# Designed miniproteins, single chains, continued (3), part 110

Each design is a single chain, and the fold is of that chain. pLDDT is the mean over its residues in the fold that is shown.

## One batch from the design tools (miniprotein)

Design m11841
Fold by ESMFold2-Fast:
Structure m11841 (fold): chain A 95 residues (1-95)
Amino acid sequence: MEEEIERLRKKAEEYLKEVKSFRDEYNAWAKPRIDKAIADAKAAGLSDEQIGQRVGQVGAETEREFKARDPEKYERMKKLEGEAVRYRILVGELE
């Protein structure tokens, strides 16, 4: 039983490494797009509320484009993220 908990912990760590790599890839891809949208909106003299709306639109578009690049990989990573969270909860390492 203790060995089983240790195995689940290692499995969660492996999944989290893969998910982190994928998240880092997404963030690197999304960040310049979001930053540009904020900069362009500020340069245009938009209000904070309007900037928020613009960033929301660009964020949604960016996520759709990222998912469209490799839908299978995106769905697989979402499943791995869920499994990692589940395993961490089971071993008492996640709230």
Scores: mean pLDDT 76

Design m11842
Fold by ESMFold2-Fast:
Structure m11842 (fold): chain A 74 residues (1-74)
Amino acid sequence: MSVEEQVELMREYQDRLLAHLATLSKEEQLALLEGTLETLDKLIEEHKDNPLIVKALEEMKARLEALRQEVLES
């Protein structure tokens, strides 16, 4: 599999994860989002030599940070 194909599969997994998050309580959503964001930070550091992967991971992190803010403000 190409790196680009792996990134696309990760994005599909995230979309399904977000759908699952919608079934959880606000507190459970925040806890899961915090854990996922921490994992993304580690992945960005591990893949810092690949700008395409880093960009995709940073875009995913931005989406999850925005969702976390929406959950906090709701």
Scores: mean pLDDT 77

Design m11843
Fold by ESMFold2-Fast:
Structure m11843 (fold): chain A 108 residues (1-108)
Amino acid sequence: MLSEEEKKKILEKGKEALQKFLKERGWTTDDLAAELYELAKEYGLTHLPALVFVEALAYYLGALELGYSEEEAKEKTVELLIEEYGLEREDAEKIVEVAEEFMKKHNL
């Protein structure tokens, strides 16, 4: 279970990483949300708001920036999505897969 302080540190690092990525690409947060949502369609997750995918990507990146392994970063992101959005584990895991596919496509 993540402490509120650890969650804030992960989110802060993730937002820093995303801001750098967006600046390097000339993208806005809305551009990022649109790209993630198009990918989410392939996973059947169109019922979820785009913000969920943006926050999931930020948490995943933030955990990696803090030195967590890919496996640990995935689990921390899944747990956070369940806690903050009340998602079923299966849906939370698919959201993390969307984040991973996005990172792979964009060399994050």
Scores: mean pLDDT 82

Design m11844
Fold by ESMFold2-Fast:
Structure m11844 (fold): chain A 78 residues (1-78)
Amino acid sequence: PAAPPGPAEYEEERERLSEDLERVRLRLRGDEAGTSDAFLERLRALEAEYEVLEVDVSGEVRADGVAELEAVVLLRRR
């Protein structure tokens, strides 16, 4: 099956905290379902390569129907 186009906007910011610790900040904006699905798929990809220590997620649906999701993921290299 073909993947849907996903959210309208996707931003990923990575910060190296130490040799084995990394912080990833994700910002997604688009329709609510597509934004949620894109976030979960990205989280699964990170879990395949890293140990996920902490996930902080916040999100809102604006009056115009646009969903905004922000997540901060703390990762450790395996």
Scores: mean pLDDT 75

Design m11845
Fold by ESMFold2-Fast:
Structure m11845 (fold): chain A 60 residues (1-60)
Amino acid sequence: VEELIKQLREAQQQVVDLINQLNDARENNAPQEEIDKIEKQLEEATKEALELAEQLEKAL
């Protein structure tokens, strides 16, 4: 359970970091390819966080 909590926290932090990176990239007029890569990473990180949250909910 403790390991799942740690993994979930790290996944949630990664999602927050990616949201900040996406906002910074848009504000700094980054190339569309860079924005697309961050968006894909954010989508993958969000799915991972949701899966970990569901596993934790089932574990307790």
Scores: mean pLDDT 81

Design m11846
Fold by ESMFold2-Fast:
Structure m11846 (fold): chain A 100 residues (1-100)
Amino acid sequence: MEEEELRREIVEEAVRKAVEMIEKAKEASARTAPLSEELLRNTAYAAALYLLRKREGAPVSEIAAAGILTAAGEVSEEELAELPEEVRELLDERLEEHLK
């Protein structure tokens, strides 16, 4: 499979996981607030970073231990900058489609 297709798969999985985790967190914590664009974006970025590191065999204990939803609130802009530009661009496009 080509790199572009693999990156697209990571982006799709990250967006799917972010939406699912936020919805489950709303149900579990009785949150009634609407889906935050910032929370969705940060969660998707954190999920994509986790999936990329996992694929590369790198340790992801900090994200896994905290949970992707929790980690999204704690992950700094500097850490998110480690996400490849191509993956970040694809995530932004997919999130724009989701939020409209």
Scores: mean pLDDT 61

Design m11847
Fold by ESMFold2-Fast:
Structure m11847 (fold): chain A 81 residues (1-81)
Amino acid sequence: SSTSQQIQSLITQAQQSNKTQGVQYLQQAVNIAITDLGISSNQAQQMNSLVNGASSGNGPTTVGYADQMQQIFNDIISSTS
């Protein structure tokens, strides 16, 4: 769907961006997933946790968090009818 393509584009941009821009792209992806894709509360919580992790600057790089976001998004797409 166009919504899934928008989310994928934002995750891809986050993977290629500096920390500040990458966090903004990930936050936009989560917002679209919540408002337009109708994801579960558990999925929204997992995605928001990755945005918070990327913002904190600890642990994995922003690219690492974007890669984890990609995995969650793949799970969401594969479970949607």
Scores: mean pLDDT 79

Design m11848
Fold by ESMFold2-Fast:
Structure m11848 (fold): chain A 73 residues (1-73)
Amino acid sequence: DPSLQEVYDKVLKEASEKEQVVLERLRKNGIPSEEEIEELAEELGLSKGEVRKLIEEVQDKIAEEVTRLKKKL
């Protein structure tokens, strides 16, 4: 979906380094499984709870940008 790619690119430009890693995983694989959350926690040096918060924050930013693009169509 070309519009979804534009959303990810916009969010990525404003994201922290850790949020960028989460966003890239979401872009490639969608919603992370518990196993993928454990992998992200190890990769980022965070707890699973901190990774879940980052995922939620990134998903909120994506949802806001999707809503913005839909209103412009």
Scores: mean pLDDT 76

Design m11849
Fold by ESMFold2-Fast:
Structure m11849 (fold): chain A 112 residues (1-112)
Amino acid sequence: MDEEIKKTAKLGLEKIEAEAKESGRKAEEYIEEARKLINESKSTANINEAFYKLLLAYMTATKEEIKKEIEELLRELLDIQPFSPLQIELLELLGLHDLAEEGRRKLEELAK
């Protein structure tokens, strides 16, 4: 992943962390919003918004069981559409290395 994408992802994640802290909302609320978006439509707009909601959920989650549920939903999104380079880097920064690797592999396959 190039340096510009890494910089953009880092700034984006800091903004998401700030939003999560300021909102005071529970991780489960963001998970419900993401599930609703996926169920309403598998459009690029809905999937990208669901991804963003799941990042907010992951930043607010304190229980490993909730974090695992978020990871499973992120994997479901990856199966619907390939993640962008920015989305892959955001996953890497969150420590979701396995999902980031799967995303890179799928993106590389499309570039061939």
Scores: mean pLDDT 83

Design m11850
Fold by ESMFold2-Fast:
Structure m11850 (fold): chain A 81 residues (1-81)
Amino acid sequence: TAEELAQKIVNMTPYISNEEDPETRLLKLKGLKKIIEENKEAIKPYAQQLINLLKPLTQDTDESVRIEAETILKTLEELLN
């Protein structure tokens, strides 16, 4: 279900920051962004939790990773309004 997908995303998200390769982190973030954008209603109850989990990535050493994380955070913040 959409709710099961949302829970899997929440469980997976912390592992993105532990990925050693910045290009792989970026790819995972782009995948996460697409899933969030395609499943907004299912993700909405988890939006605050995902914001908290993604905040460290806005301070990532890679600029592209930071920008992607900031974009996802803006989308999640919009879901809370």
Scores: mean pLDDT 84

Design m11851
Fold by ESMFold2-Fast:
Structure m11851 (fold): chain A 91 residues (1-91)
Amino acid sequence: MEKKKKELIEEGEKLIKESEELIKFLEEASKTHLLPEEIKELVEELKKEREKLKELLENREKVSIEEIEKTKEKLKKIKEEILKKLEPILY
């Protein structure tokens, strides 16, 4: 059980880093490209879920594995949706 929690924490930390890199990329891209409002809204959702995941990882001793997994899954889905919507705009 503790081993599975450690793996989820490592996956969560990786996803936080990937989300931070995507946010930085989109903030830079917004200076040279007109991004749709829908993408801007998804970026705000991504920031919110990233902060929630960070808070869960900081309180990992008090938080269930299920709650970490749910938040990780939400963050992953938002990231994938942003990337899918960006492809026809940037490429």
Scores: mean pLDDT 77

Design m11852
Fold by ESMFold2-Fast:
Structure m11852 (fold): chain A 68 residues (1-68)
Amino acid sequence: SSRERRAEEEALAARLRAEAGTAIAPLDPARPELARIASGIGNQLRAIGDSLDKGVVESPPLEDGPVL
């Protein structure tokens, strides 16, 4: 179901965010933007899952505009 799909995407996003925070912060404290970028990606994945759960968009998460 779309709800399970969203939960799965949220779990992946959370995992990516956790790994980025752990790896990037101590390795590259001079560039905290890397951790923010990883968090942003996680938030985007969650937003896509939420849209699918509401049944608003069925298009692939990578591109939402078929006419380019």
Scores: mean pLDDT 57

Design m11853
Fold by ESMFold2-Fast:
Structure m11853 (fold): chain A 63 residues (1-63)
Amino acid sequence: GAAAEREARIARILANARAALEAAGASPQDIDTVLAEVRALLEAGRWDEAERLAVRAMLQHAA
């Protein structure tokens, strides 16, 4: 149902963001901070902002 699809989408976005931050060498603490903010935005329905935040965080750590 729609709730399960929403949960799956949130889980996928968070998993992708975590993998990208880990690959970029981010600390566990930085990863937790970014994922908490991304999760809050996703739960608030701010999907585009959540995706932009995750991408920006990945780019910051990859530099």
Scores: mean pLDDT 82

Design m11854
Fold by ESMFold2-Fast:
Structure m11854 (fold): chain A 56 residues (1-56)
Amino acid sequence: MQLDYEGNVAVGEELAKQGNYVGAAVAYDEALRLRPDDEEVREKLREALAKANAQA
């Protein structure tokens, strides 16, 4: 599987829209490994993790 930055962000956004916050967090974390200075993706990751924790 080829994981580029744009693909990881798109997958994370789609999973978050579906309520799959654990999957979204994984995809955003992978995007941040490629571009660690991406403030937008870091915020999306933080939101996904908070929502995943809230789901218990």
Scores: mean pLDDT 79

Design m11855
Fold by ESMFold2-Fast:
Structure m11855 (fold): chain A 76 residues (1-76)
Amino acid sequence: ELDELIEKGKIDEAYEYAKKVKLNDDQIKALGEAYEKIGDYEKAGEIYLQSTDYDLVSGDAPRAFYKAGNFDRAAG
């Protein structure tokens, strides 16, 4: 299960699981935050962009890309 993979620090396995199932906004937020915790801000931004939640797409994704040094994506 996605939550168990995140709790065990198996973030890459969680991402592969996510490709096989449709994530809800809470799961997208959890996976994006997990990537931020390991310093993979670029993947965190890409994960947040999969959401339909305005705050995740317009707030969290640009913030993650800015931290990744991807200023073009952070600006939109």
Scores: mean pLDDT 76

Design m11856
Fold by ESMFold2-Fast:
Structure m11856 (fold): chain A 65 residues (1-65)
Amino acid sequence: MLYEITAKKDVTAVTSSGLLHLKKGEKILAENVVFNEDGTVTFTLVDTGDIAMLSADDVEVKEIK
């Protein structure tokens, strides 16, 4: 299932390949979105296949059709 992740503020995500810096309002496409019990969200970046993690409070996650 495909998801759109929108940054609510300037944030830095940890990825399997390094750091991903997102500006407020920036959108990325993701798959395999998992909300973790610690308040983080883990997902796979569609463009690179990298696994990324950041705080769920810092992003809006929307399923797209």
Scores: mean pLDDT 83

Design m11857
Fold by ESMFold2-Fast:
Structure m11857 (fold): chain A 60 residues (1-60)
Amino acid sequence: SLEEVAERLVAVVRQLGGDASDVDLATARTLLQTFAPEVYAALDEEEIRAVVARARELLR
């Protein structure tokens, strides 16, 4: 689910010492492609945007 993808992105961002301000579309694409490439390949642009919005909420 997109919620689980957002939670995975949050976990990676926290592990790297980042916060909500570090999470934009470019950063999310890079991190998902690196740490979850199969998940990244399955997401479209709108789904990535939704994951970014949710991850930013969870990190705030």
Scores: mean pLDDT 83

Design m11858
Fold by ESMFold2-Fast:
Structure m11858 (fold): chain A 100 residues (1-100)
Amino acid sequence: IEELLKKLSEIIRKMIEEGRRNDVYELADEVLKLFNEIDKEKGGLPDNKSVTLLEIAKKDPETALKIFEVMLEVARRLGFPQELIDTLEKIIEELKKKLE
């Protein structure tokens, strides 16, 4: 999962550099809504989203699965690169295996 999250970050950075920053912001807004709801329950704010996603994926794969499924839906809706969609699908598969 760490390698998949690294690849996801690399693809997102490439999208920003290629002028798709607004699409990335829309994805970030949907993810931020989920983190804000989780954070209200915990009473603290995440300090790093990439580290937070990895920590959630390892410690709470059910919550991570919900986050990545929302990311996949947004990515498909906005026509993100196929490489990013494939990477999100692989992350979802790894999380589902941990819940079995």
Scores: mean pLDDT 70

Design m11859
Fold by ESMFold2-Fast:
Structure m11859 (fold): chain A 85 residues (1-85)
Amino acid sequence: MYSPEQLREALLRVTGGKNLEEALQQVRNQALLSGNSEEEAEEIVDEVREGIETGDESKVLSALRQAGGSSFADAFRRELDELLK
């Protein structure tokens, strides 16, 4: 299982955020650009936050796929894989 610290760092790398709140704001912005409502975007951000806090990689990937499609989820997976080298 990935640690919360690894999931957070991968999210910072994929979003270019300097901290978790900036990274989550970029996830929210991407969700809105991808056609999600404000309410759906907030739910996606909450799912990402919870996934990071609990070390639940599958929850983070599912939420990022909702935010920006498979390309966004795949980018996160690549950054996460780089942290294991």
Scores: mean pLDDT 86

Design m11860
Fold by ESMFold2-Fast:
Structure m11860 (fold): chain A 73 residues (1-73)
Amino acid sequence: SMHEKLKKIDKELVQAETLSPQDRLKKAQELGNKFKEVVKEHPPQTLEEVREVAALALRIIGLEVDAQIELAR
């Protein structure tokens, strides 16, 4: 289901927060690609699902942006 796949991405996202900036950037991009595939296979059908998808998308973007800022010094 969409929920199970998104939950798996969320768990990996939380674990990625402890990685070096370089590894966090790589992992954020990997998770972003997995997220896009999940949304393509399981488009959100309800407002609640749209909120869940939007919240996870923002967190993945945040992980990538924060890693890029840290690497830029």
Scores: mean pLDDT 86

Design m11861
Fold by ESMFold2-Fast:
Structure m11861 (fold): chain A 90 residues (1-90)
Amino acid sequence: SPIDKAKEFIEDLVKRGLITEEEAQKLIEEVSKRKFRSPEDAVTFVIELAREILGPERALEIVRYAREKGYLTDEQADRLIARLEKELKK
């Protein structure tokens, strides 16, 4: 399911050292409250929530990892990277 894929992604982020177990718990709680059309929509939601909680710099690292591991398409990752880079310039 989309939720299961998002949870797998969050667990991979902890294993990679990009987020803490406490941060992961918050992301899992929020993603579990929602319905998603696709796994990519659920992963994108996790990244947008990570931007709000952790800031745009850490979210940018998370997007790059999501691209590397195939959780997002290159097109989806590039759109998120462009938004985060604009936020970092403010």
Scores: mean pLDDT 85

Design m11862
Fold by ESMFold2-Fast:
Structure m11862 (fold): chain A 68 residues (1-68)
Amino acid sequence: SAAAEAAAIEQAREHLKLAEEALRRGDNRAAAQHLAEARKHIGQLPADSPERAELQARLDALLRELAA
């Protein structure tokens, strides 16, 4: 449903924001946990969703930063 998709987008954005904040303070454990939660919510979006593509790109960028 549109409401379920909107909720998944909001949850993904919130966890990506919390992961960015955790990375800024050097809390790699908290960053990894938030990125895992963001990935779950992104996975709830339709495969052809432009929001899914945007959120996935942001997730991938933060995962690369965490791995560096």
Scores: mean pLDDT 90

Design m11863
Fold by ESMFold2-Fast:
Structure m11863 (fold): chain A 55 residues (1-55)
Amino acid sequence: GPLSQALEAAEMAIATFDYGFDLNPEQRQQLIAAAEGDANKAIVLARQLVEQHAA
């Protein structure tokens, strides 16, 4: 369902952070917290970070 898909997308966003960003665990948690626990917001933030590093 939508919730399951959102959780899967959030995990992919976290994986994207791991590939696109060399952050320590505390910094990663802070970034996830900035998404306010919203999977969609986390995806948007992850895309921005990846795009910034891919350039």
Scores: mean pLDDT 58

Design m11864
Fold by ESMFold2-Fast:
Structure m11864 (fold): chain A 96 residues (1-96)
Amino acid sequence: DPEQLEFDAKNAAQFLEERQKENALRFTKAVAKTLGLSEEELKNMTPEQIKEFLEKVKERLKEQGLSDESIELYLEVLKEGLILIQGSREKVEKAL
């Protein structure tokens, strides 16, 4: 049924978008905790501190043998999570 498939696809896309935001937030908080950082510390980071955080994560992922493509995907998720925590896309993008 084409109408049912289109309805299911639209609902799945909306669910995935919502899930992406939730997953980015949870993932970023989890990664920060492994580095000894609280949510309050993440929220109050300067652009310089955000850059240092992302560089530290990148180094750890390289050491674990992840491909450059996989590292880029990880950093993309972390950036989206940081944007949600910081409440400012400009501030996070300035750190990149």
Scores: mean pLDDT 77

Design m11865
Fold by ESMFold2-Fast:
Structure m11865 (fold): chain A 95 residues (1-95)
Amino acid sequence: SMEELVQRYRAELQAVGHAAVAALDTLSRGTGRPVSQEERILVAQGRVVDKAMEMLRNAKTKEESLAVQRALDAVFDALERARETGVPVTDLPPV
């Protein structure tokens, strides 16, 4: 279903964003340089957009393309919520 497709794409995009932030935090601990929440969100957004563009290139149907777009919107909404609440990006629940 469209709902299941959107949920799978949301999970994949969210995982990519979380992985990018986790890698940034690991480098921060190794170098001693602090990382801001804004920097984490910007890095997550960039990687999520890159992955969404890859998914759009691989989309075979209009329905798949629409599902990627809806998934991207939902992930960006979650990142905006993280910005507003200060919740770490890597601690956001899966959608």
Scores: mean pLDDT 81

Design m11866
Fold by ESMFold2-Fast:
Structure m11866 (fold): chain A 71 residues (1-71)
Amino acid sequence: SPLLERLRELLRRIKESTDIEEVQRLLDEMARLAGRFLATTDDPELINEVRRILSEASDYFVKLEDEERAR
């Protein structure tokens, strides 16, 4: 799926960034794409993969926020 590949690319870019503002923008784009994808599929395997990608991106963002607050 082109949308799933785009979500994986966004996850990669998020995990390669240490700029919290850039990560926020990428997360916003990821949330919009995930919402569109989930609205068009009933495939439980694809839904689980999207949930995994969102969870991993969210965990990375929380880690960056914690590091910023510790300064």
Scores: mean pLDDT 84

Design m11867
Fold by ESMFold2-Fast:
Formats: structure tokens, sequence, C-alpha cells
Structure m11867 (fold): chain A 62 residues (1-62)
């Protein structure tokens, strides 16, 4: 699965496998449960499960 990371206050997410960056505005929050978010990429429809950590948000493609 693809792994993505965004730092707190960042306006983009980074694919940790490729180093590619995507605007955070391209993602939609479908559901939040505490520190766990279900996100969808608006252009591709891909879904990600992400967890907020102390200094970052880290997600994996579902």
Amino acid sequence: PKVFEAKVGSDYVTNLDTGEKFPLSDFEVLKRDGDVLLLQHKKTGEKFLARREADRLRGVEL
C-alpha cells in the first residue's frame, strides 16, 4: 500500500515511497474518529486511512 505523510500545519501531503507531493486541498475528509481520519483524493477517488501523530498525519492507501 502507498504511504502518505503530512506535517501539522502543512498544506501538502508527501508519498513516502516516491517523495511526490500533493496539495492537501485535493483531499476530502469522509469520516473522523478521534485521531483517525478516512480521506479521499478528489481527483482519483482513492481512499486513505490516516492517523494523527504528535507532529504529523500519516496515512495508508486502502
Scores: mean pLDDT 69

Design m11868
Fold by ESMFold2-Fast:
Structure m11868 (fold): chain A 61 residues (1-61)
Amino acid sequence: SALAEEAVRAARAGDYRLAQQLIVDAALNGDADSVREAAERAEREGDPRLAAFARAALGAM
């Protein structure tokens, strides 16, 4: 999803605040698919911190 791509891109640019905010907004809107894709994409890109954050957001939904 565009959101998952944007979140990973923000994290890669060092803007973890924006990356986390995008994931939280998706979770609050019930968009579990985008949050899950963000976790999977973060793992593939080697960002375990963002992946863990996205998985925590999924668990809180």
Scores: mean pLDDT 85

Design m11869
Fold by ESMFold2-Fast:
Structure m11869 (fold): chain A 86 residues (1-86)
Amino acid sequence: SLQEEVQKLIDKAKKYFKEGNKREAAIYLLQAARLVLMLTPESEELTRLQVKVLKGENIDENLKKAKELVGNYHPELVKAIEEFLK
């Protein structure tokens, strides 16, 4: 299910974060956000944020914006992004 695929991406992000790989953790959190938002009005803006991170732009700033776009669509993903940003 979509819920299971999103959770798998969150779990991968948490694993990379624990291993000290913050960039890979951020990429997986943004991939989870992309799945959550793929059929929503926020989808295009999230894709732009994903591209910025892949191009080496500020990870924390783009994850903050992604968190706002995800909002009430997926509270557990918002929580995972907040834990990353601590």
Scores: mean pLDDT 87

Design m11870
Fold by ESMFold2-Fast:
Structure m11870 (fold): chain A 90 residues (1-90)
Amino acid sequence: ELAAITQELSRELGIPLSTAERMVRARRLLLEVAHKELAAGKPLEEALRIAVEKALEEGVERSTLRRLAEILAREGLASGELLLRLLEEL
């Protein structure tokens, strides 16, 4: 559940619960938008660009998105590197 995931992120990353909660919510929004755009036939880079733009439009802080992108890149996900590049462009 959201609360359990938020608690674990706070503990693992050594960040406040409020920061972890914002990160979990931002991640869900990014995944929902990206999956929707991918299902519509858009390439991964375009789907991620739309997801980032939507998250920023809905008030997610750029710093939160950057932290998420860094975590994904550290996990070896190509999407993390793409997100970092997109955040530099936007």
Scores: mean pLDDT 75

Design m11871
Fold by ESMFold2-Fast:
Structure m11871 (fold): chain A 97 residues (1-97)
Amino acid sequence: MEEEFERLLKEIDATIEAVKAGDYDAALKHIREVIRESGKAAELIEDPELRRRFSLVTIGHVLRIIGALLDGNYDAAIADLEALKKEVERFREEVKA
């Protein structure tokens, strides 16, 4: 559980750094890992309602981030990645409670 959330947070940070560097290909590579790691984290959430909420929130942000990257709106992509990071940190705390 902890390791999976930590890996997800690291991939979000890597995506932010790639976007800030203007490396579109690296940003897309890291967002694919965000999708993969979020799926792994979701599978470890035993509460089905919390798992569903986590999955819907994370996929919603991911779709918006991909849209922003495809539109070349890097500022919007960074803002949504930062928002996704905060949401993942909140879910991490809810899972511990």
Scores: mean pLDDT 85

Design m11872
Fold by ESMFold2-Fast:
Structure m11872 (fold): chain A 71 residues (1-71)
Amino acid sequence: SLKERIIDEMVEAALAGQDVPEHIAELLKEAGLDAEEAGEIAYEAAVRVLSETLGISEAEARAIIDASLAA
């Protein structure tokens, strides 16, 4: 889906060391997504980036992000 493709592009940009927030803004603008959908996409991209960067499972990455958001 378009949403999954946007997530994949965000993950690739983050892993390449690009300015993710600015890149995210452009992708969301092109996709015409609202703030709630943008938040979901950003969350899933963050989980994948953290998983790949640290070499941990997506479940472990999700737990770390959830703990950070609860603080």
Scores: mean pLDDT 73

Design m11873
Fold by ESMFold2-Fast:
Structure m11873 (fold): chain A 86 residues (1-86)
Amino acid sequence: STYEEKEVKTMEEMTQYLREKIKKDPKLSVTIVGRDSQGNEVLTVSVDFRTEVDYDPLKHLDGVLTLVGRHMERLNAFPSKVTVTS
């Protein structure tokens, strides 16, 4: 398996990075970390895109990122780091 970690500062940067990763390999495990304005880790979301069913992985990612964005808004948090494993 491969492991990659990326620092991100915005939802847009995180979205672009994850879309590119999913396009290359739709069978990823992803962990997203959100931090508050003081730099404290206040949100960690793990999602596994490894499935055996036919689906649109980019549409699935869009749904996940919508939920992540809502949680970050609730916690007044911002994306800070993404890890992907395959």
Scores: mean pLDDT 82

Design m11874
Fold by ESMFold2-Fast:
Structure m11874 (fold): chain A 96 residues (1-96)
Amino acid sequence: MSETEKLFLKRMFLDSLEQALAYLKEKNYPQEIIDRFEKILEKAKELFDAGKLTVEDMRRILEAVDKAIRYLDEGNLEQAKSYLDEAEKILDEAAK
């Protein structure tokens, strides 16, 4: 993977997560959800900088986060939490 591809991937992945967190704060979703998302973003940054995330890991995390937000917008908090659990699991497996 080229340096240009790495920079593009970093911006697309981390900027998307930062925008999602800003959206959750703007919508005033439960603080528990915001706190979990902040930890997901912090761990994603750490693992990305350590070179521990694959492109597939990043894709799966973004998909899980997008689904969590969709279920929050639908008022389905339990389903949203299940997708945050999936994102956290992907990060935990990548850290090992």
Scores: mean pLDDT 83

Design m11875
Fold by ESMFold2-Fast:
Structure m11875 (fold): chain A 92 residues (1-92)
Amino acid sequence: SAKELELEIEILEGLFGIVVGVYNLLKSKGLTIEDLKFVIEQLEKLLERAKELLEEAKKLKNKKVIERAEELIKEIEEEIEKLKKELKELEK
């Protein structure tokens, strides 16, 4: 249903905010390579879930959820790229 898709995207948006919050907290305490790998793994799992939701929203022609899922996918991909660059710097 449309209501279930809207709830699912809201949950994924909230989880993305939590993962970013965890990254910021870990960074404030001294970010380790293991911490950064953990955060990247959580973001990659969220990205997969967001892509699955986008395909479901497209099948149901839910334009609002499509737009929100596309925006969330872009934000997660940008964050993953940023953190992977940070990981390469720490592995030197």
Scores: mean pLDDT 90

